# Designed miniproteins, single chains, part 100

Each design is a single chain, and the fold is of that chain. pLDDT is the mean over its residues in the fold that is shown.

## One batch from the design tools (miniprotein)

Design m3702
Fold by ESMFold2-Fast:
Structure m3702 (fold): chain A 62 residues (1-62)
Amino acid sequence: MTVDPERFEAEVWIALARMAAEISKSPKARELVDQAERALAAGDYKKAVELAKQAYKTALES
């Protein structure tokens, strides 16, 4: 098992942001989640975390 702490953090934040976006039904939060998932797929874990945190905050503010 390969543990990448940055990848794990990104996956956790994306999961939280996705749940919040689904509950709030915020289109902006969904867009940010999609961008975070693309960053994760590209291996840019730092950017994925940043975008997921933005999505989570946007969902809570909606």
Scores: mean pLDDT 82

Design m3703
Fold by ESMFold2-Fast:
Structure m3703 (fold): chain A 100 residues (1-100)
Amino acid sequence: MSKEEAEERLKLAEKALAINPNDAGAHLVKGQAYLELGKYEEAVKWFERAIKLAEPIDPALASRAYVVLAEAYRKLGQEDKADEWLRKAEELSPEAVARA
């Protein structure tokens, strides 16, 4: 929630990506940090990367990434895209959309 927490989370995710550039969880964390910093378009890019990496091996993580991707699109005023991505999350893991 605080800017300092988001910046620290971003640094930790970048360290993880330096070790494993295909770490889907690290891509998700980096996207969430940008979302918290108000950098919604940047957050979208990192969430899309997390989805591509997670979807074939970790549908639960991919579903979580779709939920926060939808949140980023809502922040950008694109509610139609947000609803589309929430449906994708529900298809992969209904539990991930329980708060939506």
Scores: mean pLDDT 81

Design m3704
Fold by ESMFold2-Fast:
Formats: sequence, structure tokens, C-alpha cells
Structure m3704 (fold): chain A 55 residues (1-55)
Amino acid sequence: SEQLEDIRKSLRESGVKEEEIEKLLKTVEDYINGKTTQDDLDDLILKILEELEKK
């Protein structure tokens, strides 16, 4: 998935930790496949945004 690779690259360049990038991308894939909830996705996105704002 080209879009997921672009997101991975952008997050990495923004200084997000690899472990958090992998966790987010897995949660996004799981959400797309119906394996997780919107709340789980939103929580991870908010956490990553807070870490980016810390800069």
C-alpha cells in the first residue's frame, strides 16, 4: 500500500518513534479490515499528534 508507506515515511521524518509508527500503521490496517474500533485509531492518532506538537 503506497499510501501507508508515504505515511510511514512522513511520520519517520517528523521524528515519531518506529515502534509508534508500526503500531499506528497496524491499527490503521486493522481498522480498514474491520478488526479494531474507531476509538483505538483515534487514541493513537491523538498521541502521535501530541508528540509532533511537542516540537
Scores: mean pLDDT 73

Design m3705
Fold by ESMFold2-Fast:
Structure m3705 (fold): chain A 63 residues (1-63)
Amino acid sequence: LEEAKKEALEELERLKEEHPELASILDEAMQAVEEAKTVEEVERILKGARELARIYEESRAAA
């Protein structure tokens, strides 16, 4: 669990640096990771954040 949380927080920090516009939602995701009680919850939060960043990137490319 601790390793999963550490890896997820590092990934979210990188996403936040790449997409500062998403800082608020990513900060919320990081807090959720810290409060998560299972590896499954950490994985779900991280997957959601990755999906959000991907959608944002595609939106920018399409515009």
Scores: mean pLDDT 76

Design m3706
Fold by ESMFold2-Fast:
Structure m3706 (fold): chain A 83 residues (1-83)
Amino acid sequence: MAREKLEEALRAAREAARLAREAAELKESDPERARRLAEEARRAAGRAQEAAAEAMEEMPEEEVERALREAAREADAAMAEVA
């Protein structure tokens, strides 16, 4: 079961990064929409972190945590940009 949580964490992290990227791009066309997307990206990043914490119990490799952290960091950076 822990494996499923690991996959969920990675998926959420990826979604957070994607949303953050889209928010940054939308900043030019629709700043309001960009802000909303940034907020969603932040939420997804939080979820990814929580799932990762649970997956860490059965973490097969430290790299998993690194990848997750990087994705979350990207979402945070994008959110600051569209803030």
Scores: mean pLDDT 71

Design m3707
Fold by ESMFold2-Fast:
Structure m3707 (fold): chain A 72 residues (1-72)
Amino acid sequence: SLEELRKKLEEQRKQNLLDAAAFSTDPEVLERIAKELGISVEEVEKIRDDRLAQLTADLQAAVDSAIERSKK
């Protein structure tokens, strides 16, 4: 239980850093986040871009579903 909580907190911390990267276009901020996560700036940028693409796809799917529901 305590080990599980520690793992969850560590994962939440990493997610919070990735969230900060997703809302930042500042190269210095991205470099700092990359250093904290132990990955490259290019990997942080890819994760950001992939996350933004997923959010865009989810929004598009939701809009398409709403349009279809409004027809019936």
Scores: mean pLDDT 75

Design m3708
Fold by ESMFold2-Fast:
Structure m3708 (fold): chain A 60 residues (1-60)
Amino acid sequence: SGKLVGEAVRLVVEEGKEEEALELLKKAGFSEDTAREIVKLLKEGKLEEAQKLALRGVLG
């Protein structure tokens, strides 16, 4: 899960490929609402908040 979140960070922050990051997170098992919120936080530069949300979504 951490490796996939790291790839999503790269896609959003370095490449600007928000839609590819969203699809990657959905394939990783996140709901659409959670995946969209993670991408939104990454776009806003809120990397720690995005990572906390991803961890909470997988682990509870």
Scores: mean pLDDT 77

Design m3709
Fold by ESMFold2-Fast:
Structure m3709 (fold): chain A 63 residues (1-63)
Amino acid sequence: VEEWIRAARQAAEIAEKLGYTEAAKKANDLVKKAEEYARQGDEKKATELAFEAMELAMKAIFE
């Protein structure tokens, strides 16, 4: 789960550098929630949120 959270964070940083500030902010909010669920032991929810963050950031970059 940590690997997916790290990947999502990296995608959000790339989106921010490319000027997609709002998408990056939303992706970072989802990463923060994923980290919270991972700390609570909810790996499934954490992984789902990390994927959602990655998808949001990547759509902004590649759309």
Scores: mean pLDDT 79

Design m3710
Fold by ESMFold2-Fast:
Structure m3710 (fold): chain A 64 residues (1-64)
Amino acid sequence: MVITAEFPAGEAVARAVGAEVVRLFPGATYEVEGNTLTVTVPAGEDAERAAELMRRAGAKVTVT
């Protein structure tokens, strides 16, 4: 599962949230480009949990 999150607060927040997702979901990876965070989660059940964490941090989230 791939999750894309756009953070209006900017790149520093996107990077911090990406690091937290990798800490909470072993095997997840993340990439940051500007204020956009892209996370790849191996287990589909963890994708919604990761998306919820990103939404709580103020992101606009898309799951694909």
Scores: mean pLDDT 81

Design m3711
Fold by ESMFold2-Fast:
Structure m3711 (fold): chain A 97 residues (1-97)
Amino acid sequence: MEELLKKLKEAAEKGKLEEAKELFEKILELNPSDKELAEALYNLGVAYENNFKFDEALEYYEKALEIAKKIGDEEMIAKITANIERVKALKKLFGLD
Protein backbone atom coordinates (compact mmCIF):
# COMPACT_ATOMS: atom_id res chain seq x y z
CA MET A 1 0.00 0.00 0.00
CA GLU A 2 2.64 2.59 1.06
CA GLU A 3 4.61 2.15 -2.23
CA LEU A 4 1.44 2.43 -4.36
CA LEU A 5 0.37 5.64 -2.56
CA LYS A 6 3.89 7.05 -3.07
CA LYS A 7 3.85 6.13 -6.80
CA LEU A 8 0.36 7.65 -7.19
CA LYS A 9 1.52 10.92 -5.56
CA GLU A 10 4.60 11.06 -7.85
CA ALA A 11 2.53 10.27 -10.99
CA ALA A 12 -0.07 12.91 -9.99
CA GLU A 13 2.58 15.61 -9.37
CA LYS A 14 4.12 14.87 -12.80
CA GLY A 15 0.70 15.05 -14.51
CA LYS A 16 0.81 11.39 -15.58
CA LEU A 17 -2.97 10.99 -15.53
CA GLU A 18 -3.27 7.49 -17.07
CA GLU A 19 -0.57 6.09 -14.72
CA ALA A 20 -2.31 7.78 -11.75
CA LYS A 21 -5.67 6.18 -12.74
CA GLU A 22 -4.05 2.70 -13.02
CA LEU A 23 -2.33 3.10 -9.62
CA PHE A 24 -5.65 4.25 -8.07
CA GLU A 25 -7.39 1.06 -9.34
CA LYS A 26 -4.59 -1.08 -7.82
CA ILE A 27 -5.02 0.75 -4.49
CA LEU A 28 -8.80 0.05 -4.53
CA GLU A 29 -8.11 -3.69 -5.07
CA LEU A 30 -6.10 -3.73 -1.80
CA ASN A 31 -9.14 -2.56 0.28
CA PRO A 32 -7.59 0.72 1.52
CA SER A 33 -8.34 2.22 4.94
CA ASP A 34 -10.38 5.46 5.01
CA LYS A 35 -7.15 7.48 5.41
CA GLU A 36 -5.42 5.63 2.52
CA LEU A 37 -8.54 6.05 0.32
CA ALA A 38 -8.71 9.80 1.11
CA GLU A 39 -4.99 10.17 0.21
CA ALA A 40 -5.52 8.22 -3.04
CA LEU A 41 -8.62 10.27 -4.02
CA TYR A 42 -6.75 13.51 -3.23
CA ASN A 43 -3.77 12.53 -5.43
CA LEU A 44 -6.08 11.41 -8.26
CA GLY A 45 -7.63 14.92 -8.01
CA VAL A 46 -4.11 16.41 -8.30
CA ALA A 47 -3.51 14.32 -11.45
CA TYR A 48 -6.73 15.63 -13.05
CA GLU A 49 -5.90 19.24 -12.01
CA ASN A 50 -2.39 18.98 -13.56
CA ASN A 51 -4.13 17.94 -16.83
CA PHE A 52 -6.52 20.97 -16.62
CA LYS A 53 -9.51 18.64 -16.00
CA PHE A 54 -10.87 20.89 -13.27
CA ASP A 55 -14.39 19.42 -12.94
CA GLU A 56 -12.99 15.90 -12.42
CA ALA A 57 -10.33 17.29 -10.02
CA LEU A 58 -13.11 18.90 -7.92
CA GLU A 59 -15.12 15.63 -7.94
CA TYR A 60 -12.18 13.64 -6.51
CA TYR A 61 -11.17 16.39 -4.04
CA GLU A 62 -14.79 16.51 -2.73
CA LYS A 63 -14.81 12.69 -2.27
CA ALA A 64 -11.47 12.90 -0.42
CA LEU A 65 -12.82 15.77 1.74
CA GLU A 66 -15.91 13.73 2.79
CA ILE A 67 -13.67 10.91 4.04
CA ALA A 68 -11.17 13.32 5.71
CA LYS A 69 -14.07 14.93 7.62
CA LYS A 70 -15.43 11.49 8.61
CA ILE A 71 -12.08 10.47 10.14
CA GLY A 72 -11.34 13.95 11.62
CA ASP A 73 -8.02 14.44 9.79
CA GLU A 74 -7.60 18.23 10.17
CA GLU A 75 -4.36 18.37 8.12
CA MET A 76 -6.03 16.50 5.25
CA ILE A 77 -9.17 18.70 5.45
CA ALA A 78 -7.03 21.89 5.25
CA LYS A 79 -4.95 20.52 2.33
CA ILE A 80 -7.97 19.35 0.29
CA THR A 81 -9.93 22.58 1.00
CA ALA A 82 -6.98 24.70 -0.21
CA ASN A 83 -6.85 22.67 -3.47
CA ILE A 84 -10.64 23.02 -3.99
CA GLU A 85 -10.35 26.81 -3.51
CA ARG A 86 -7.39 26.95 -5.93
CA VAL A 87 -9.23 24.95 -8.64
CA LYS A 88 -12.37 27.13 -8.28
CA ALA A 89 -10.17 30.25 -8.66
CA LEU A 90 -8.45 28.73 -11.76
CA LYS A 91 -11.86 27.93 -13.32
CA LYS A 92 -12.96 31.55 -12.74
CA LEU A 93 -9.64 32.91 -14.12
CA PHE A 94 -9.99 30.81 -17.32
CA GLY A 95 -13.71 31.69 -17.72
CA LEU A 96 -14.83 28.14 -16.87
CA ASP A 97 -16.78 29.28 -13.77
Scores: mean pLDDT 87

Design m3712
Fold by ESMFold2-Fast:
Structure m3712 (fold): chain A 63 residues (1-63)
Amino acid sequence: APVPEELVEFVRENAPKYGLPKLDEATARGLAERIHAAYGEASLDPEVVKEALERLKAGVPLP
């Protein structure tokens, strides 16, 4: 399934809050695709996306 645009926007807006650099659209989309692949429909939950961003900041692989 295609990545939801809402997920791409959420990743782009929230990545700097978790100590990641400010992302361009292509990089944010790539991270959103990885989060969506790892968590599926749960990636629509903002709390799940925040956990994923914290994992990425810590250098921990997504599940």
Scores: mean pLDDT 78

Design m3713
Fold by ESMFold2-Fast:
Structure m3713 (fold): chain A 69 residues (1-69)
Amino acid sequence: SAPDMTERQRELLAATSLLVEQAKSPDEVARAARLAARAYRLDVVPEVKELAEAGASLEEIEEFLRKVE
């Protein structure tokens, strides 16, 4: 079988997908990827995923991450 992803990596992939789905341009896709990477670094991927699932914009997620830093 293929190596299984860690739960943390699985959550990161799910959050990245949700953020990228909101992107309307290549610049926004790059922004979504940077926000997902920042959430992973700050260990708040589940919180960012919940915000994205609730309909938070990329701008709102960026503001959340600024408050956590």
Scores: mean pLDDT 80

Design m3714
Fold by ESMFold2-Fast:
Formats: structure tokens, sequence, C-alpha cells
Structure m3714 (fold): chain A 91 residues (1-91)
């Protein structure tokens, strides 16, 4: 399935279940792959806010992907902070 079609599919899933953290995480992943870095960050932030008690490994994956998006947006120091936090969760 193409990435743009996947966004449309996930947006449809959110219409049925608007507070699903996992769908926001998947949207963040697809936006990151599309180079839509601001949208990726917004989706990941929403996922973390909806499920603040995610297992460390899953939280680390989201934080690492957010760090990558922030680095692409020129937010280098924020990217470093998020990557360091992700690394601590994996230690």
Amino acid sequence: MELEEKVKELEKELAENPDNADIYRKLGDVYLQLGEYEKAVEAYERALKLDPNLPPEKRADILSNMARAYARLGEVEKAKELQAEADKLRA
C-alpha cells in the first residue's frame, strides 16, 4: 500500500476511534516516511499524550522517531534530548 493511501486509511480509522494512541503512532511513522516532519511530530506527541504509560521499548521507538523528525526540522538540540531519552529507556 502506498504511503499516501496509508495516511487516508489511518485517518478513516481515527474517525471511528479518535483517541486511539496506536493509530496516531502509525500516522507519525507514515508522515516521517513521507518527509512530513511537522505532521509526524504532531502525531507522535498526540500518541504519547493519549498513552503516557507506554512500555519503555515502545516509548523509546516513538521518541527516537520524533528526534529524527526534529533533526530534519532543524531542531537539533531537541532532537538530541529526545534521542538521549530514548537511549536511556533502552538501557
Scores: mean pLDDT 84

Design m3716
Fold by ESMFold2-Fast:
Structure m3716 (fold): chain A 84 residues (1-84)
Amino acid sequence: SMKKKMIEILEKLSKLSREEIKKILKEAIKKSGGNISDEAIEDIVDEILNPKMSLEEFLIRLEDGLKEANIDVEKFFEILEELL
């Protein structure tokens, strides 16, 4: 399922350095045709590296944030998978 792939991608990202995660996220956002502030990207990186909520809750909030930024969620995660 797409949800299982998203979780796997987030787990792979959590094994990278902060700078690598930030670079990959910025590239995926750019390729998705969206725009997200540097502050919002840092918040996403912080949650990936130091989780304050479950992966499921984080995914729901991340999906909502991507939709608010007019980013296609499935395309975003496909691009992330290609960059990993």
Scores: mean pLDDT 85

Design m3717
Fold by ESMFold2-Fast:
Parts: structure tokens; sequence; C-alpha cells
Structure m3717 (fold): chain A 81 residues (1-81)
């Protein structure tokens, strides 16, 4: 479990950085990935309360990166003019 959480977090962080996002966005994506693994684990075990809690945590971290993702999309559109 811990090794899978670390692997998924590292993959998410590396992908975000490769895509040109800030280290802050990369870390938030890594945190979202960690909570997604925990959500999957507890969903499979039938623990609905823990699954729901970890899904909410994951969604909160995805929400935190949304402003920079939007800002990047706006900047990219302006650069293409």
Amino acid sequence: MEEEIKRRAEEAREQALADGFSPEVAENWAKAAEYDVLFEKYREEGDKEKARQYLLESMEYYAKLLPEVVDRAIARRKALE
C-alpha cells in the first residue's frame, strides 16, 4: 500500500512537471493521487465511510490545482495570438 501510494504520487508529480506546471501544482496532483489510491483500497474493502472521506480529500486537492490550470490555459491562448 505505502509503496503504491508513493509510486502513484511520484508518477503524478513527474507528469505535471513534464507538462510544465509549477511545483505547487505538481505536489497537489501528487497528493490527489495518494488519496485516490486510498479511496480505491477502501472501496474494494467495502468501507464506504473511509472511501467517501478519501474521495473528498482527493477532490479537494484537485480543486486546489484548478486555478493554475485555468491560468495556464488562458496564457497559452494569448501566446498563440
Scores: mean pLDDT 79

Design m3718
Fold by ESMFold2-Fast:
Structure m3718 (fold): chain A 66 residues (1-66)
Amino acid sequence: SESYAVAAKVALLRGNIEAALKSLEWAGQEGNEVAKEAYDRATELVKQGNFEEAREVLEKALEELL
C-alpha cells in the first residue's frame, strides 16, 4: 500500500530507520516486491552496523514506490 511507503518516508526524514523498516516489512508482506527487497537488503546492512548504506537503500526504494 502507498500508505506504508509514505509512513516509511516520514520515518526516514525523522532519522528513524527502525520505523521505516517496519513500514516496508508490512508493504512487502502485502505483496510489494520492491519494498520486500529493500527491507531484506537494509536489514542485512543494519545487522552489519552499516546504517548509512541502509538508509540509502531505503531512500532509493521509496523513490521507486512514491
Scores: mean pLDDT 81

Design m3719
Fold by ESMFold2-Fast:
Structure m3719 (fold): chain A 60 residues (1-60)
Amino acid sequence: MEELAERFRELAVKYLTDIKKASPEAAEEFADGLVETLRELGEEAVRNAIKQIEKEIKNS
């Protein structure tokens, strides 16, 4: 779980800063909140979120 949550966090921060042009501080705060929520929902939710964010990055 920890490895998946960290991977998602890294991708989410990258997406928010590079594509959405958010500040690093805002991106990290938002990503941290999402990671906490996804951890509560379980490993499959984290895996699905990773797939979704990778798709968004590829299509940007």
Scores: mean pLDDT 80

Design m3720
Fold by ESMFold2-Fast:
Structure m3720 (fold): chain A 111 residues (1-111)
Amino acid sequence: SKEELAERALKLLDEVEAITKKYLSPRVQKKVKELIEKTRENIEKMLASEDPEEVRKYGEEAKKNLEEIARIVSLELHIKYVETGNKEYLKIANKISELIYEASKLIDEMV
């Protein structure tokens, strides 16, 4: 159901937020949190709307916010990798990208 897809997408966003709080600077955490909240709002609007065109519009906005999260997080973690030489930052960047990709797929299935 749409409700199950939304619940799974929201849980993936919770995982992204938890990882960013652990590995990213407070400034970047704040920006990512704002984008996550915008993504949550768009998912809720998809569930509340009975208009297929509105559902698509909210889904596209949610995916744009997810792409921006992936971009910001990838950049920050690659900078940390370059500064420290610690490959763990690359693994975390890949994990977040996978979570965001899965969330995007779930949003597409809600349309």
Scores: mean pLDDT 89

Design m3721
Fold by ESMFold2-Fast:
Structure m3721 (fold): chain A 146 residues (1-146)
Amino acid sequence: SALDELRAALDRVLADPNDGLAWIEFIAAQIKLGLPIDVDAVRALAATMADPLARAGVELAAAVVSGDEEAIREATRALLAAPGSTAEKARYLLATAEIAESLGRLDALELIRATLRELGALDLAAVVEAFMTEGREAAERVIASL
């Protein structure tokens, strides 16, 4: 359930407040429950992250929540430029795609899908494509098949 997702994400955040991926999953779970997100609070959170990849990931989440297409493009480039593996970057992109889907940010989903394809993460790109074409339930079935 969405409440179970929120609880799991909150537990991860409380265990490691520097886990940027856990924070993005927590934000996504709040949006799925219809809770408002303060973009400035998310940006302030990103500024506290010691890991440059985690910082870039949380900044991308803030940009997607804002709906500013230029900010989304800039944050995506910053994520790709941050130190970290292709697999770690792909995980941040997928987590942010859940926020984009929940907010109806189709342009952000298209950019994330294209970026995942460029990174060679074709299985994760298929999840994002399911969000765009068939919606969340179809994307959850693709995730379950991984």
Scores: mean pLDDT 87

Design m3722
Fold by ESMFold2-Fast:
Parts: sequence; C-alpha cells; structure tokens
Structure m3722 (fold): chain A 60 residues (1-60)
Amino acid sequence: SKMEAAIKAMEAVKKALQEGKSEEEAFRLGYEAAKAEGLSDEQAEMFARNALQVAKILLK
C-alpha cells in the first residue's frame, strides 16, 4: 500500500541519517524501500524526497 511505502521510506531515511549517512544516501535508501513496496520510480522518488524533508525537520 502507499501508506506502507511511506512508512518504510521514512524508517529507511531516519535510520540512515541517525547512522551519519549523507542526505544523498538517505534519499537512496528511502527510494529503494518505497520501490520494494511496489511503487513506480517516480512515486518512489517523491516518497523518498518527502521522507527526507520530514526527517530533517524531526532530527533538528
């Protein structure tokens, strides 16, 4: 589901940033998580981008 893809993307991005990975690496991990849930490339990119923006706010 799209909700599950959003949750997985957020978990992947948050974990990457907490481990000290770059924003580019965090984005890629969120993208791969969303793709694993069956999203298209364009949808996975949007979900990963949104997850990165939200995670950056929550971790500041």
Scores: mean pLDDT 84

Design m3723
Fold by ESMFold2-Fast:
Structure m3723 (fold): chain A 83 residues (1-83)
Amino acid sequence: GRRRQRQIRRDNYQQARDIAQRSTKARGIDVTDDMINQEFINIMAYNGFSVQTLMDYRDRHNSPYTDQDIRDIVDQSRRRQQL
């Protein structure tokens, strides 16, 4: 249902924020909303979300990703799952 999809997106957003913060602390740089949105899309792709679902998220949150960028992220996540 729509409620379950919204909860999964909220949980994934918090996870993406935590990962982005840890990564940037290790590199000594500030976290930006663009970095959080990038990591959120990566996490959703890793959890098996479709290209279409990621494109919908991109469009709703003004993500800078192109259609090709989303496809590349999904392909990279599929390769990571096989490792």
Scores: mean pLDDT 67

Design m3724
Fold by ESMFold2-Fast:
Structure m3724 (fold): chain A 56 residues (1-56)
Amino acid sequence: DDPRVLGRAVGGDMGVDPEAAARAVERLVTEEGLPASEAAERVGKAAMDGVDPATV
């Protein structure tokens, strides 16, 4: 899975900037070692809770 593709999809679905969400998913994969799917779920959950994806 491409982390940026998953992040853009999540960002679009949650009404946040898709590129910001894409960067957040990529960062979680590279910095935290999460699978892309888990990183996308975390970014989606944060967006749902009103948290800026850049701070995840």
Scores: mean pLDDT 77

Design m3725
Fold by ESMFold2-Fast:
Structure m3725 (fold): chain A 93 residues (1-93)
Amino acid sequence: SQEEFDEGVAVLYLVEGKRALEDGDYETAIRLFEKAVELASGPLRAEAYTLLGEAYYKMGKYDEAIKWYRKALEIDPSNERAQKLLKEAEEKK
């Protein structure tokens, strides 16, 4: 289905975005994670939101990080990693 193809492409954007994040290229990571959000749904979109938050956090943009972690938790409220990262970002405010 189109959804399955879009999710496959979203996974590639997440992999490339994670590499950019590790390399300190936060602008590229954000762009790639935003593309993953557009193509992903459900748990994969929640992961993309969490990674988008991590990119903003590493840039010191804690308000933006909090926004994206909250969006991840709207999809998956039980995501312990997103909960932990949200708390860490809120403690930086």
Scores: mean pLDDT 89

Design m3726
Fold by ESMFold2-Fast:
Structure m3726 (fold): chain A 80 residues (1-80)
Amino acid sequence: MEAVLEEARRLMARGREHAARGDLAQARADYLRALGLLAEAGLVDSPLFAEGLEALGEVYEAQGDLARAAGLRARAAALR
């Protein structure tokens, strides 16, 4: 469990670094991988999963996919 959370946090941090540099495709890949690991661990109701959905939503919004971004933000809000 702890190892999964550590890896998810590492991927989230890497995704944020890529997003800050404008590497949106890589940021998206890192966030999707982090969310996948959390989902496999059954942590879809966790604060970290909600944070990942928010971060992924920001990337989709920056890429112009406003509908997908809105869906991700709504799901993240429902978890808080």
Scores: mean pLDDT 83

Design m3727
Fold by ESMFold2-Fast:
Structure m3727 (fold): chain A 74 residues (1-74)
Amino acid sequence: GAMEYAEKAVEASKKGDAEKAKEYRKKAIEEGKKELEDPSKVAEAIGAILAAIGSALTAGIKAGGWELGLEMAG
């Protein structure tokens, strides 16, 4: 599900695998959008989307802060 992909995105970011982190982040967001259509899974979907954003911030720190700059700017 979305949370599983978000977790994989975070792990890939920690390992410095930007391409895998990007792919898992995309899958986490796509699955999270599908899970948002199911009222029983809304909380899990929100958690997965937030974890995917966290993986992007981790990747930004490793890349010299460019991702953090973009997210802080909106």
Scores: mean pLDDT 66

Design m3728
Fold by ESMFold2-Fast:
Structure m3728 (fold): chain A 62 residues (1-62)
Amino acid sequence: MEEVRRLIEEARRALDAGDSETAIRLAEEALRKARELEKEGNEFEAGVLEVAAAVVLTLARK
């Protein structure tokens, strides 16, 4: 969970810096890891992190 939160925060900082490529890469990695956490039984926390990563991806692609 902490690793996924760190990736999302790094992706947000990349967005703020105008580095959309880095933001997309980090957000995609966060999404992948959040889905793995969901399979491990952390469904609620993983779902929240998955949505947060998807929002960053959407913003970075616009």
Scores: mean pLDDT 77

Design m3729
Fold by ESMFold2-Fast:
Structure m3729 (fold): chain A 70 residues (1-70)
Amino acid sequence: SEAEKYYNEGLEYGKQKKYEEAIEKLEKAVEIDPNSEIAKQAYLYKAYVYHEMKKPEEAKKALQKYLELS
């Protein structure tokens, strides 16, 4: 699916430490299907990426969205 494509692109950018690009792709995955399992996993990875970027408030918000979809 398109959501899976963007999620996987986000993971790839994250592995390369291209964190802004990772966030952009993960947000596209969420926009396609915001209540899906892919969106849930995208929020979890967004929390990780924001933590690596030293943005704890953004990481916390992403983690909260992950928990809401659980």
Scores: mean pLDDT 89

Design m3730
Fold by ESMFold2-Fast:
Structure m3730 (fold): chain A 50 residues (1-50)
Amino acid sequence: MYKYTFKDKKTGKEVEIESFADISTVKKRAAEKLGVPEEDIELVKKEPVP
């Protein structure tokens, strides 16, 4: 399991998602959760969690 931190480039808002899914899937979910297109978000941090 990984903890991903994404940032909205436009608003500066961050979202954290813990998931077993790959980065592509998690990035799409982060974009949907923030209400912005995937192009407007960036991966800030990815770390394993037990």
Scores: mean pLDDT 80

Design m3732
Fold by ESMFold2-Fast:
Structure m3732 (fold): chain A 95 residues (1-95)
Amino acid sequence: NPLVEKVIKELEEKIKEAKEILEELKKNPKDKEIQKKAKELLFELEVLIGLARIVLSVAELAKELSEEERERLEKLLKEAEELIKELEKLLKENE
């Protein structure tokens, strides 16, 4: 499914970017520029998670979702949600 594959790739790329910013934020938690980037990534991840859930639901209803695609997307969604929690926690602790 082209839409599922596109969303998987976009989530993988954004998760990678979020992990890099999380590591920077852990090293320099009071850096305002890193905090700003982390806040922007939080918003982008939340939007992507919403879109990914819609795409997953539509593909499942259409019976166009493979078990492999479902498992990949669900794992990425869970990883993205954990990253959001860690980023929010660090931002809150270091405001």
Scores: mean pLDDT 86

Design m3733
Fold by ESMFold2-Fast:
Structure m3733 (fold): chain A 60 residues (1-60)
Amino acid sequence: SSEELIEEAIRLLKEMKVDPNLILGDQIMEVADRLAEEFGISREEALKAAVEAAKRLQKE
């Protein structure tokens, strides 16, 4: 589900120790690429999950 993808993207961002106030586009792309490989989904779908994960992490 999309929620599972977003939760995994949040986990990956936290493992990468990103600054939630300064999440860079290349970090989003790295998470999207990892999600696409892990779940066998399109880069577009993975990117949407990575962007949503970044937004949620910034609110924490």
Scores: mean pLDDT 81

Design m3734
Fold by ESMFold2-Fast:
Structure m3734 (fold): chain A 71 residues (1-71)
Amino acid sequence: VDELLEELRRLLLEAGVPEEEVERLIRALKNKDFETAERLAVRLLLGLPEEVRRRVGRLLKQLFDAIEASL
């Protein structure tokens, strides 16, 4: 999970997403706050190029699946 979070952070920062917004998403995912994480993810993805959006979407799916498995 930590490796996926680090890859997600790196990818979003390289795509020009502000650090504050990236940290909000990472915190929501770490806190298992699905509603906040989904809301933040949708907002961020709409602003990203298609290739980055697809890659971020795959990482988010893996993270959500891992979090649900830990509930």
Scores: mean pLDDT 78

Design m3735
Fold by ESMFold2-Fast:
Structure m3735 (fold): chain A 74 residues (1-74)
Amino acid sequence: SRELVERETRGMAIGFRAAVEHVPDSLPGSVMARLIGRSAAFGADLALELPEEEAERRAREYAAALAAEAEAAQ
């Protein structure tokens, strides 16, 4: 239980960091918040199944894809 909570929290931090690095500050605040939340949740899921390095890479790819999709929607 505790180890799962630690891995999940670490994954959320990975996803959050990836989103902060890739989501443009030109987007509306509500859109930015949604993308950050989605990236954090994805990071949490990745950390439960993958090594940290691989989870970090996948989280960055996901955050970049979310940012590109949001930019294209403008």
Scores: mean pLDDT 82

Design m3736
Fold by ESMFold2-Fast:
Structure m3736 (fold): chain A 55 residues (1-55)
Amino acid sequence: SMEKLKKQAEGLRKALEQLFGRTIDEESALEAVKEAEAKGGGAAEAIQRALELLK
């Protein structure tokens, strides 16, 4: 559901800010979460995808 994805994306954005001092927009965070779910990788995969988008 979009609501679940938005909550996961917001959690990802906060985690990136706290752990890496990086900011990411909501759209990119949603993309990272969607890709992580497609791969079955969970939170770790979402963080990795978000960091790749910030290169």
Scores: mean pLDDT 79

Design m3737
Fold by ESMFold2-Fast:
Structure m3737 (fold): chain A 60 residues (1-60)
Amino acid sequence: MEENRKKMEELIKQAEEYASRGEYDKAIELLWKAGDLATSSEEVARVIGLLLRVIGDKLD
């Protein structure tokens, strides 16, 4: 079992919750933490995609 992957998914879930509340800065911080735990190119791409989405929402 990869504990870092589970922790990463928990951070992503929390980031999505903060983003849904309009707390984009907290969501971005949590996504950066998730990215630090990403070990595969697929995981890195997922976190980058979510970061771009949240930053886009913040700017709109």
Scores: mean pLDDT 79

Design m3738
Fold by ESMFold2-Fast:
Structure m3738 (fold): chain A 67 residues (1-67)
Amino acid sequence: SEREAARAEGAAATAAVAAAGVAAGRSPNPGEAPPPPLSEEQRKVAKEIGEKLIEIGDRWQAELEAA
């Protein structure tokens, strides 16, 4: 199942990020690294990535059709 395969990959990636985030984010007090406002940066990056993913998807589908 394509949906199942995608879910498994997504779940694995999410679990890895969550585990790494917990381990990294739960630093014992000495957090002398104030994170920048990620909301705007993340939003811009996400939008750019989204557009690139659509382009890549279209190209991959065209290659599949040509093959």
Scores: mean pLDDT 59

